# Ledger of designs, part 103: designed miniproteins, single chains

Each design is a single chain, and the fold is of that chain. pLDDT is the mean over its residues in the fold that is shown.

## One batch from the design tools (miniprotein)

Design m3601
Fold by ESMFold2-Fast:
Structure m3601 (fold): chain A 80 residues (1-80)
Amino acid sequence: MSEELKERLRELLRSFGMSEADIDAFIDLFEAGNGVVSRETFEAFMEKADRPGMTSFIRSQSPYVTAQEFIDGAEEVLNS
């Protein structure tokens, strides 16, 4: 992932009150998947981070979640 994409993820996750340790783990998760993770892995991460409501940011019923799709959904929630 680009540094710009990582920084945007940090800003969004921080604005929703996620800890710096969980933010780092989230970014590492997407880096390991080259910007893509399974929906199951994404949902399990959000439950472990005590942010299960963030799964609603993903509008598609795809078995995979992209970092960009998460950013787009999170930004929409912040602007609503």
Scores: mean pLDDT 82

Design m3602
Fold by ESMFold2-Fast:
Structure m3602 (fold): chain A 100 residues (1-100)
Amino acid sequence: MDAEIRAAGDAVARALAEALATEDEERRLEAARRLLEAARRLFALLKETGLLSPKTVELLEETLAELEELLERGEVTREDVLRLDTAVGVALIDVGVSKL
């Protein structure tokens, strides 16, 4: 992984950990907003590699759009955060980050 993708991945991991560590709905909403921004940056970098399958691109676009809608409604659950984590994991596997 190049340094930019690694840094973006680290930002996603930090925001994800914050969102999953809190039981406060308002704090989770704030952390999820940071997670959305970090995930969008990572996705843009992963798209530039040309290694993402069309199905993985569709999955990420739909998952990011769903999280954005939930944030606008003020309704983000732990399960919504985990759904984005899963989609990001699939994208990292597509790009060849399969060493773990």
Scores: mean pLDDT 81

Design m3603
Fold by ESMFold2-Fast:
Structure m3603 (fold): chain A 61 residues (1-61)
Amino acid sequence: SAAERLMALTSNPPVTSAEKAELLRAALEAGLLRPEDVPGAIERLQLSPEERARLLALAAE
């Protein structure tokens, strides 16, 4: 039902591609994610093309 879907969204709010990219960026900066692992993480999280390009550029630095 619509009410059940709304409650599910409230309990587990949708995570945007930008929010996922920010978490990967923070992990990379903290040393929790290695540059060589970035492409695999991008594929797994289904990031937008813009966020993918940004993270790959950051990993190349």
Scores: mean pLDDT 67

Design m3604
Fold by ESMFold2-Fast:
Structure m3604 (fold): chain A 70 residues (1-70)
Amino acid sequence: SLATLTTRSGVSYTVPAADLEGIRQVLAEAAALGDALTEADVRALAERHGISPALLPLLRRMVMDELARA
């Protein structure tokens, strides 16, 4: 199953419904880290929240979008 996530910038992404809540948590934590956020942090957050490694390229785009708003 798929779900739609709309970021604070108004960009909509289609993601697996099972990963939706994990992605929301990653975006919130990435926003809190702001400019201190590293690529290793994104990978660690994805792992912590059970997000598939296959979604990492999409997650990076969503994180960049979120940080552009912060």
Scores: mean pLDDT 79

Design m3605
Fold by ESMFold2-Fast:
Structure m3605 (fold): chain A 84 residues (1-84)
Amino acid sequence: MKKQIEEEVKTLEKSKALIASGKNTMEAADKAAESAGKLGSLLPEVSKIAVDLGKALQEYKGDKKLADKAIELGDKLIAKAKAL
C-alpha cells in the first residue's frame, strides 16, 4: 500500500513538472490522470481532488491556458496524499 502510494505521488510530481515546462505534455497528462485515479481509489480522503484533477487533465490536452488549474489540483493532491 505505502510503496504504491509513493510511486503514484512520484509519477504525479514528474508529470506536473513536464506540464509546467511544456514538455511531453500529452503523455504527462495521461500518466497524471492514471495516477490520480489510482490515488483516489487507494485514499478516500483525496478521491474528490483526484476526480477534479482527472477532469482538468482531460480538458487540458496541451492547452497552456488550462495548465495552471491542472498544476494547482496536482499540488493539492500530492500535498494531501503525503500528509496521510
Scores: mean pLDDT 80

Design m3606
Fold by ESMFold2-Fast:
Structure m3606 (fold): chain A 97 residues (1-97)
Amino acid sequence: MPLSETRKARCTTLLTAAPTILASLSPTLRTKCDAVLSRHSAYLREVVAKVCPDASEDQVDTLSRLVACSMVSVLNGGSPEEKEFLSRFVLTSLLPD
C-alpha cells in the first residue's frame, strides 16, 4: 500500500537524521545500545519496518540502532536531538497514513 506524502516526509526526515546522530554517540552509549539491540533486535526491526515500509534493510538497521540508543540515552537525560528523533519516531508510528 503506498504511503501518504506526509508519512513519506516524516520517514525521510528520520532516515536523513539517523546517520548523523549515530555518528555523534559516545562509545559507552553505543555499547549499551548494541546490548539493547542484540536482546530486542527482531522486535525493533519489525517496528521500524512497519513505521518506514520504504526503508532499505540498511536504513532499518540504522533506525533500529538509533531508536535503541535514544531510549537508553533519554533515561539519563538525553540530548535534544535524540529526544526530538524519538518523539518524531513515536508520532510517525501512531499517526495514520
Scores: mean pLDDT 71

Design m3607
Fold by ESMFold2-Fast:
Structure m3607 (fold): chain A 87 residues (1-87)
Amino acid sequence: SIEEMLAEMVALVARILDPRASDEEVRAAAERFLELMRELAERTKDEAIAKMVELFERRAPGMSVEELRTALLAATAEIQRIAREIM
């Protein structure tokens, strides 16, 4: 369900923000987050989510861990805003 996907995305962001998380763990969580964003975009047909996926796919490979944390936190906030409007 969309609700389960959103809950997983929130859990991934919490893991990314954990100061004990390694760079490898942060990057793995970011990859899973992107997979969930793609699936969410396909299910909702929401153009804002689709645009976030496109932007993230282009930028994420070159991002530092700090940049990934900032980007994923911002993406989560926007996805939660969209979810509130459709739920």
Scores: mean pLDDT 79

Design m3608
Fold by ESMFold2-Fast:
Structure m3608 (fold): chain A 72 residues (1-72)
Amino acid sequence: MEEKEKLKEEVLKKLEELRKKLIELHGEEKWVEEQWEPAVAEIEKMSKEELEEMLEELEEMFKHLEKNPVRG
């Protein structure tokens, strides 16, 4: 149980860091807000396995944003 709560906390922290990075890179606060609320709701319902997968996905998204910032 404690491990699941720690994973959820880590995922939410990474998600918030990603949100801030997307706002900095794209300036699209409204788009980020619209995507964020459903994502947070889904994370709250996730199993331990799904949380581990989400953490990996967020790490890959962070790497992708570093390598391929969208050119405006």
Scores: mean pLDDT 70

Design m3609
Fold by ESMFold2-Fast:
Structure m3609 (fold): chain A 97 residues (1-97)
Amino acid sequence: MSREEVWREVEGFALGMKAGILAAEGKVDEAVSYLTEAARLGQIDAALAGVSSAMTIAKNAGEGEKTAKNLREVAEKLRDSVPDLAAGIEKLADELA
């Protein structure tokens, strides 16, 4: 991996984690914006890892069901623009519930 590729993956992960936090807060449109940016960077897998990390924290805090519901809304909004990312978010939401 080049240094540039490593930093792009870190950026994607950070965007995914922030999107997960925003989804836990009910800020669905903001979460979609962060995930769309990660997709623009070509970092779908890194973003999904970031969302997964945020979801683990939400589940441990007792916010799992609420976060799962909000993530399904995020996935629905992404389905037409970034279908692979939408499918990944749906899978993570199902694992959280």
Scores: mean pLDDT 84

Design m3610
Fold by ESMFold2-Fast:
Structure m3610 (fold): chain A 65 residues (1-65)
Amino acid sequence: SDEELILLAMEKAKELKEESIEKFQEVVRAALNKDFEKAREIAEEIKDEKARKAALELIKKAEEI
């Protein structure tokens, strides 16, 4: 559900560096739009390893909803 995905995204965002938040939010937006190809593309552009992993995990969960 969109609510479940939004809650997960909010929890993951709390642990990310400020400079990674903008890209992470773009991944969340793409995933909510069911554009998983775009979401993965944006996630791969995230340079911070923790933020990139969080984004990819979010995408995986969104695809399974």
Scores: mean pLDDT 82

Design m3611
Fold by ESMFold2-Fast:
Structure m3611 (fold): chain A 62 residues (1-62)
Amino acid sequence: GMTVGQALEAAQSAGLTTRQIADGLGVSASAVSNAARKGMTGEEFGEKHGLSEGQRGALGGS
């Protein structure tokens, strides 16, 4: 799967901000930014924050 950083870059290229992505996932923008900086995968981020399969898909997980 993609890292949170890779998914964030793809979403930003599509015109979404980090805050909009975070709001859609029900998490803080700093949580998304920290996960991207740490090289966390979408699956790892989803497990840590209890995200659904659809929310993980938004981060490029699995």
Scores: mean pLDDT 73

Design m3612
Fold by ESMFold2-Fast:
Structure m3612 (fold): chain A 107 residues (1-107)
Amino acid sequence: MIDEVIRMSPEELAERIERGFERVLEELGGQWDVSEEDLLAVLRRLAEQGDVDALTALTYLLYQHGRLDDLRAFLREQGADEEQIERVLERIREMERKIEESRPPAP
């Protein structure tokens, strides 16, 4: 599962993240009026059940919110070593860099 995330292209990673959030929306009955803690709990449960889309969405959300310690702890629980964790972080950064390069310069 983690090796699959590490091998994803930036475009595939972005699509998988979107699908992960769609899975959460389905679980929440179409309601987005949920706490960050509830969103993280649903994503974590789905990822632990082997949902790669939920794993990518959880990883991205934790990264975006600066919860890097929680992210590293979760990936270790999934059997990732430190090298694999750093590669996952590099993939997210690479995806964000590509998105930023496609954005017109803003103040």
Scores: mean pLDDT 76

Design m3613
Fold by ESMFold2-Fast:
Structure m3613 (fold): chain A 67 residues (1-67)
Amino acid sequence: MELEKGEKAFEEGRYEEAAKYYSKTGTSKKEVLKKIAKALAKIGRKQEAKQVLESVGAPKEEIDSLD
């Protein structure tokens, strides 16, 4: 449910809501955590986004793309 709401919010450009819904999933799935990071970056919370990507072992290329 929260994952689906997060996906819809992200597709509609509502990144703050997307990050909120993804975070509510409580999952440790790398794919969902990466989506949280992307949503955080879109709303200007780049440091938090990079921290999330680092915690899931995302490649340096993805982390650097949040500049």
Scores: mean pLDDT 75

Design m3614
Fold by ESMFold2-Fast:
Structure m3614 (fold): chain A 96 residues (1-96)
Amino acid sequence: MYRVTVEGAMEDPVKGLAAAIAMLNLGGEVTLIDDNEEDLKRVLAALASYGHEARGVVEKGKSAIEGTFESEEQARKAAEAALSVVPDAKVTIEKL
């Protein structure tokens, strides 16, 4: 198991949505973290309308997407896909 954290990904909810879809399509279990509850709810509703399930967490001063993947290859592809959408984001890959 590997965790990918994309810090800053939820600062733009449209880009956050696109990054989350990319990570979900690579087989990730995705959690959205935002300090804006209204934006978080809109992104989660959009994901649900596309048939995707993701978790949401409201956390003051934090903007991130976390994905959990079975393999390092999936985690690296997810990090690359997220960075293609949110190039200014800080990405961390951690082995669980």
Scores: mean pLDDT 85

Design m3615
Fold by ESMFold2-Fast:
Structure m3615 (fold): chain A 100 residues (1-100)
Amino acid sequence: SDFEEAKKLLEEMLEIGKKEAGTEKAIEKITELSYRILQLLLRALARVPAEKRAEAEALVNEARSLLGQFIKAVKEKNIEEAEKYAEELKRVLEELERLA
């Protein structure tokens, strides 16, 4: 599913962050993976029933914010914060999957 692919990309982002935090190459890769996650979420959003659309849109916006915070934490070499944002993002992905 799109959500399983998004979770796998998130795990890849976290592994890159742990190994290469603060490097330009790591930030470039993580940003590209973040874009792919957002594309998957927007595609999933299009399939959400109308009565759940507003809730799903709020979750996609939260995911966008969390991805930005994750990238910032990796830039700052704050792996503890990056792990926290990754866990929050995984929770948002699971909530979105329940609405789809």
Scores: mean pLDDT 87

Design m3616
Fold by ESMFold2-Fast:
Structure m3616 (fold): chain A 87 residues (1-87)
Amino acid sequence: SVGEEVLRMLENLIRYAEKNNDTESKEILEKAKKEVEKLLEEGRIDEALRKAIETLEQLIELARKKNDSHLVSVAGTALKELKKLAE
């Protein structure tokens, strides 16, 4: 389902941030995951998808400011996949 794909992408990014000791990105992603989970439980799938997209766009901007080109790449790939789900 769209919800399962969104949560998987957020979980993968949380793991990436954790492995790189990026506490700031991890906190942003964990807060977003909780909000996305709540929206999905309420059947608000389009809003959950928008929240995930917004979070990834914010994360990419943060990564650019930190010169974290690898995070820009990883989050950018996830963002493209989420935008395809939104069509």
Scores: mean pLDDT 87

Design m3617
Fold by ESMFold2-Fast:
Structure m3617 (fold): chain A 60 residues (1-60)
Amino acid sequence: MSSEQLQRIVLAAQRLGKVGQTLSDADIDAIAELTGLSKETVRSVLEQVGYDVNALLLTL
């Protein structure tokens, strides 16, 4: 898993004001658009970190 992809996803979630919140499919679509990643890549990354975007911020 690329640290660059993680960083972009976290920043996109911050822009949506969704850090620490449950992400809907629409939020995942918006993150994919903002990051230039596929929706499947965004879902895979979030699934691996248990949808805890706050934990990802501590690794930046």
Scores: mean pLDDT 68

Design m3618
Fold by ESMFold2-Fast:
Structure m3618 (fold): chain A 68 residues (1-68)
Amino acid sequence: MSPVQQRIREVRDRLSSEAEKAGLPDTVEQIRKVADVLLRDPRVTEDAVESAERSLRHRIEEEVEKQK
């Protein structure tokens, strides 16, 4: 497995765990879909992974705020 693919899996697992703990099943599914798209892309870059991580983290924050 490439270092980039390993990082995608680590980001997926970490963010999915955080979303599950926050009670966000739809967000967990979206995180998995984004990770799957990145894992299927043979041209995926570390910059693309960092951008996706930032976007997914922001989405988790937004969904948590909506629960208040």
Scores: mean pLDDT 82

Design m3619
Fold by ESMFold2-Fast:
Structure m3619 (fold): chain A 107 residues (1-107)
Amino acid sequence: SKVEEALKIAEELGERVRQLVYDNAPLEEIQAVVDEGRKRLIEIVEKMSPEELKEFKAGLEKLVTDLVIRLLIEYYLTGNELIRKAARLVSEAAYEVFKVIDEKIKK
């Protein structure tokens, strides 16, 4: 389903962000990966039914919450500002995807 495809993309995106942070990659590289991931998710969201949008939103909320909490715990343990900045980029990108979902559900 489109929901399963989008959730897989979101999960793989989260794993790539985590790996880039672990490798101490430049923030610009993390931002580029997050931006491309957001674009891909929005393209799939535009093709979803209202029922698929609701299912995807619930799954995405769980994936984003789990990733952001994990990153913030790592930040508190290490003091690595890159982790905090990555968590912010992920949260902001997720917000944009949720906004598109909510706007489409209202149509």
Scores: mean pLDDT 88

Design m3620
Fold by ESMFold2-Fast:
Structure m3620 (fold): chain A 64 residues (1-64)
Amino acid sequence: SLQQKIELLEAKRGFVDMSYNVEIDFAKAQGKDDKAAQIAAQRKKQNADYDKQIDALQQQLKAA
């Protein structure tokens, strides 16, 4: 169902976001603040992409 697909995408978003946390922390631990900022920007972009996909499915669910 659309609801189940939304829930799975939300779970995937959370998992991917956690993976970015590890990379950001690793870069910071190495004193690579610029690298950490670049990874944080990529994280924001990736989260926005998931948010768009989730919103599109939520709109389909409301229209049904």
Scores: mean pLDDT 87

Design m3621
Fold by ESMFold2-Fast:
Structure m3621 (fold): chain A 86 residues (1-86)
Amino acid sequence: MVEELTERLLRERPEVIEVLIRGDRDANLALGVARRLKEAGYRPRFILRAYSSIGNPGERAKAVSYAERTVNELRSLGFDAELVKL
């Protein structure tokens, strides 16, 4: 999956990649793809949005926490990345 998504992104070459972060699975997928894009010499901008289908404030806070951590890790990899809060 990471490899297939990476190959598609390298063909399409989007200037911006938008990612929805619901939890650790989405975070790990985004970071896995980003590392492979870096290895291929491609550096798109990442825009992350936190999402929870559960109306529990704790679950929303977890999604935001994963998104913030993912933004920081993407920046550490040398990508331009931001979390859109509004």
Scores: mean pLDDT 80

Design m3622
Fold by ESMFold2-Fast:
Structure m3622 (fold): chain A 74 residues (1-74)
Amino acid sequence: SSKEASQYAADKLREIGEEFDGEFREIAGRHAHEAATEISTQGLSNEQVGQLVKERVKRAVEEAERAEERRKEE
């Protein structure tokens, strides 16, 4: 089901986030929660779920990098 797929995606994103320090863990957790909501709301296919997980991981990394850059500039 889409609920099961969203939980799987969220669990994988959280697992990846555990490899990083506290700030990235928080960012990864938020993206996991948002991905779970998006998957369950839109009723995505398994292929779309996989693509969304990849996209969310990329966004989490980019957001963490931007946060670090802003900390150095501010």
Scores: mean pLDDT 67

Design m3623
Fold by ESMFold2-Fast:
Structure m3623 (fold): chain A 81 residues (1-81)
Amino acid sequence: MQKEYEEAGKIVEEGIKTSSVGKEIKALLQQASDKLSQKDFDGAVDSLKKGADLAKKAGDDDTAKALEILAKVVEQKGKEF
């Protein structure tokens, strides 16, 4: 779990720098972070899934998969409450 989360985070950081939609993905990651600080896990998952959809539409499958992994981790954390 932790290793997969760390690798997904690195892929997303690279995707933000290299993807044509990197700024939009970065904005959605900021929204997800803000939602997590409010303990709004559902809102954070929604923002991450929107980022994955944008990456997929741009042809950046690696960033899309990494964002889906982050969304799953956040969803699992939310179920612990």
Scores: mean pLDDT 78

Design m3624
Fold by ESMFold2-Fast:
Structure m3624 (fold): chain A 74 residues (1-74)
Amino acid sequence: MPSLEELYSQLSPEQQELLDKVEATLKANPDLPEEVVLMAAEAEAQLLGVSPEERELLIQAVRLIYEEVKKEKE
């Protein structure tokens, strides 16, 4: 399974900005459900006009960020 760092390095600068925004949003709102975060990320990816494969990688990276943030909460 690819690491979060490995996925992040494969993304475009615009896609990396989206992930940074997701991480910042989760840090500010730690009680957000995963489904809400994923829906917001999917909407943003649609607006970016990325390919289906790129969108899938973005959503996978968002899920990994969500799991990492929740795991750090102990």
Scores: mean pLDDT 75

Design m3625
Fold by ESMFold2-Fast:
Structure m3625 (fold): chain A 66 residues (1-66)
Amino acid sequence: MEFATPLAERFYRLGLRAFEARDYETAAMYFGLALSHDPEAEAARRLAGEALRALGREDQAERWFA
């Protein structure tokens, strides 16, 4: 997957590592940073929502999908 900026891709990769390690709070942070640099990164948006739901933060997860 190609991102609009190298920083967006780097943050997405860091988020994936945290998500795989089940560190959902860190994963959500990095996916949020990826989205700040590439708002069209649907994969990052979806995974940010998944991480927030895993943390029981449904209100924040809804904001990522709205």
Scores: mean pLDDT 75

Design m3626
Fold by ESMFold2-Fast:
Order: sequence, then C-alpha cells, then structure tokens
Structure m3626 (fold): chain A 61 residues (1-61)
Amino acid sequence: SAEEEARENELLREYIAAQDRARAAGLSDEELQAIAASVPPGSPEERFRALLARLEAAVAA
C-alpha cells in the first residue's frame, strides 16, 4: 500500500542517514557490511529497524 511504501521510504532515509553518521564516526565499509550481514531474516521494515538499531549501537560504542 502507499502507506506501507511511505513507511519503508522513511526507514530507508533514516538508514542512509545512520550509515552517513557511522562513516563520520570512523566505521569502515567492511564494518558496515558486517553489520548488514548480522541482521536476521524478516520483512523489509523489520530488517531496516534492526539495521538502524545496530548501526546506532556501533556508533555509540
């Protein structure tokens, strides 16, 4: 639905911003790939939320 697409697009924008913050904090592309690979299988929304949480945790560490 358009509402689901809008939520997925919002999560995608948040994910891109989180990747940019992680790179600015000194995370390598290899570290970002490892975080992406660590996300369990699920819906696109679940995966984006897990990616966001893991990226923010890595930056906060």
Scores: mean pLDDT 80

Design m3627
Fold by ESMFold2-Fast:
Structure m3627 (fold): chain A 79 residues (1-79)
Amino acid sequence: TEKAKKLLEEGQKYLELGLKYMGEGDAEKAREYFEQALKNYEAAKKILDSEKSTDEELKLQIEQNIRIARGGIEAADYL
C-alpha cells in the first residue's frame, strides 16, 4: 500500500542519516537514526503482513532493509 511505501521512504531517509553520522563518528546519533529506520521498516512489514500481500519483491526489499538497519545499530555500538 501507499502507507507501506511511505514508511519505506522515511526509513531510507533515516538510514541515510545514520550512515552520515556513522561517517562523522557520532555513534549516538547514528544509532538513533538506524533505530528509527528499523522501526519504519518493521511497521511497513506489519502492514504488508496484515494485508496478506503477495508482493514478494517488496517483502524482500523490506527484509533486506531491516538487516541493513540492524547491522548499522551493531556497527554504531563498536564506534
Scores: mean pLDDT 83

Design m3628
Fold by ESMFold2-Fast:
Structure m3628 (fold): chain A 88 residues (1-88)
Amino acid sequence: SEEILEEFKKLYPNASEPMLLALEIAVLKKGEEEVRRWIEELSAREFLLKVTLVSSEALVEELKYMRENGEKLSKLSFERVLKKLKES
């Protein structure tokens, strides 16, 4: 997972910490090989949207609240989901 995170930082050097956590969630949920395929086959925009969608599914309840209230996903929200996925 560290190799994919470093590769993502090279592609998107201004990526926010929540975006990096979203990528880690996507890797844990879908696997490293699947995420690497997205990097190879998708445009930069499509890749970011897919990572966001997959990580957002892991945050369904928080995402619904945030979307309805115009809020952005927080670092704490991503870290909480990440911890649960690592412990399962």
Scores: mean pLDDT 72

Design m3629
Fold by ESMFold2-Fast:
Structure m3629 (fold): chain A 70 residues (1-70)
Amino acid sequence: MSPLEKKLEEERRKILEEAGKESKKKVEEFKEKNKDADPMQQAIEMFRLMADQMDEAYKRIQAKKAELEA
């Protein structure tokens, strides 16, 4: 494994771990704020929040890969 691949794998792990933590926080905050919302609408918004966090994680990974390859 190249040093670049090793660094990218370590950064990917950190980014995904952070995205997981942030996703959990946002979902919990959304539930607390929207206790009176329709359960189906609540579920849809929760899935959207998780998708947004995964999208941000993907962008961070791509940016880090570009940085390390520069």
Scores: mean pLDDT 79

Design m3630
Fold by ESMFold2-Fast:
Structure m3630 (fold): chain A 71 residues (1-71)
Amino acid sequence: SEEIKEKLEEAKGLAEKYSKALEPEVVKEILELLEKAIKAEAEGNEEEKKKYEDKVQEILNKNAEKIEKAF
């Protein structure tokens, strides 16, 4: 659907933005988790969506200082 495509493009945009602050492997992990969250939402699986979003948040929290310095 259009909505899913828009969310996937937003996720790619976020990954590209974070690539300025974070190592390529970390950026790849964030993108993969965001894509899994989007797919879970599309399937109506709110619990799986939250699980993947929480994992993204954990990675971002661990790298908060690097992100702040880059932006």
Scores: mean pLDDT 82

Design m3631
Fold by ESMFold2-Fast:
Structure m3631 (fold): chain A 70 residues (1-70)
Amino acid sequence: MSELEEVKEEMKELFRTELGLDEEQIEEVLEEAEKLVPEIIEREGIPEADALRVALTSAAQEYLDPFVKP
C-alpha cells in the first residue's frame, strides 16, 4: 500500500475504535480531509502523508464538537 493509504487505514481504525464513528461518518471525515490536504501542504510545506494526518484530525474534530450541526 502507499504511505497515504496506510495513514488512511490507521486513522479509520482509530476513529472506529476510539471515537466510535460509523463507516458513513468516517467517509465524511475522509472527504473533508482530502479537501484540506492541498491547503495544508501550501500553508505548511509538509509531505502529503503528514498533511493528511493534520487534515483528518481537523475534520474529526468537527464531528467531536457537540455544537457542530451536520
Scores: mean pLDDT 75

Design m3632
Fold by ESMFold2-Fast:
Structure m3632 (fold): chain A 90 residues (1-90)
Amino acid sequence: KLAEELGRLVREKLLEAGAPESTAELAERAAKGGVETSKKLWSEDKEKMLKHIKNNFKAIGKGVAANLPELKEGFEEMTKEAIELAEKGI
């Protein structure tokens, strides 16, 4: 459920920022995969799970800022909301 919610948030925010549908779909799948992987790797440690999720979003945000600067602000806002959602869902 959390992975689906985070994936949908990423998709919607990127589309709002003007990203192509294919980019938004790819980012949605990456966000969902990152959450599921974090849960499997740190199922017994919620703090490590959250740190891993945060680090993944930071790395993606850095890549977006370098290649798609017009999407940077939208991705920063989305990252903040995604972290808040993860903190409540984990």
Scores: mean pLDDT 72

Design m3633
Fold by ESMFold2-Fast:
Structure m3633 (fold): chain A 71 residues (1-71)
Amino acid sequence: MKEEAEKAKEAAEKYQKQRDNVQSTLDERARSATPEEAERIRRQRDFEVKALNAGVEAAKKAYENIKKKYE
C-alpha cells in the first residue's frame, strides 16, 4: 500500500514536470519560430500538454485512493 502510494505520487510529479518542461520548451521555440512553424509548435504543445495533464490527473486520483486506504 505505502509503496503503491509512493509510486502514484512519483508518477504525478513526473507527469507535472514533463508537462511543464514540454510547455516551456515549445513556447520558447514558438517565440523564435516563423509564423507557420509557431502555429505547428503550438498545436503540438496543446496536444502533448493535454495528454500529460490527463496522466497527472489519473496519477493524483490513484494516489488519493491509495492514501485513503493506507493506515
Scores: mean pLDDT 78

Design m3634
Fold by ESMFold2-Fast:
Structure m3634 (fold): chain A 67 residues (1-67)
Amino acid sequence: MKEDIEKAKSNYEKFKKLADEYRRLAEQARENGDEETAEVFERMAKAYQKASDNAKKKYDELEKEYS
């Protein structure tokens, strides 16, 4: 159980970091005039944000149960 909590927290943090990174890459692509690449990075950021949100929900539920 504690391993599941730690895994959920790790996944939440990892996916959040990736979402933030891809948002920065999308902004850089736009600054360079590469709108197609910016759209790809935005979709990746959105996907990682969703994964982060799902992992956070799991982490919060496990923490609440074992608090």
Scores: mean pLDDT 82

Design m3635
Fold by ESMFold2-Fast:
Structure m3635 (fold): chain A 71 residues (1-71)
Amino acid sequence: ASEEQLEQARQGLLSAAAKIKDEELKARLIELANSDLSFEQLLAELERLLTEASGPDRVILEALLHEMRKL
């Protein structure tokens, strides 16, 4: 992935975190956005977090994952 794709992914994670209601999930998204992980690693971690999410928070993560996959 390009540096531009990686930056878009990090901004997406931060924007999603602002909308998340679960404080632990919010913290994990912020940690991912500030990590040194590659785009592929961020995508894999987001897919893993999606398995732990439910309700409105899951919908937000599904939308984020869809947008990241389009980058």
Scores: mean pLDDT 82

Design m3636
Fold by ESMFold2-Fast:
Structure m3636 (fold): chain A 87 residues (1-87)
Amino acid sequence: SKEEIIEKLEELEEKIKKAKTFKELGDVYDETMRLIKEKFSDNEEINTLLTEYSVKIFEAAAKKDLEEMKKIFIEFIKKVKEEIEKL
């Protein structure tokens, strides 16, 4: 259901906030990608957000900026939740 997906995204957001390493953020990123691909493969807006934010997240990771990577990732989750609420 829509509510179950939002709850899962909120769990992922909490994992991002608690992450202390790039490895931990990478694991949450992989979980998030699997969820979106499984549930929203046909949703153009969500897939556009995924593409745009993946670039930003990888750029922050390349700069070794953990806090910036977390900030961008949380922003992504919030925007995905907003799109799901419109469905």
Scores: mean pLDDT 87

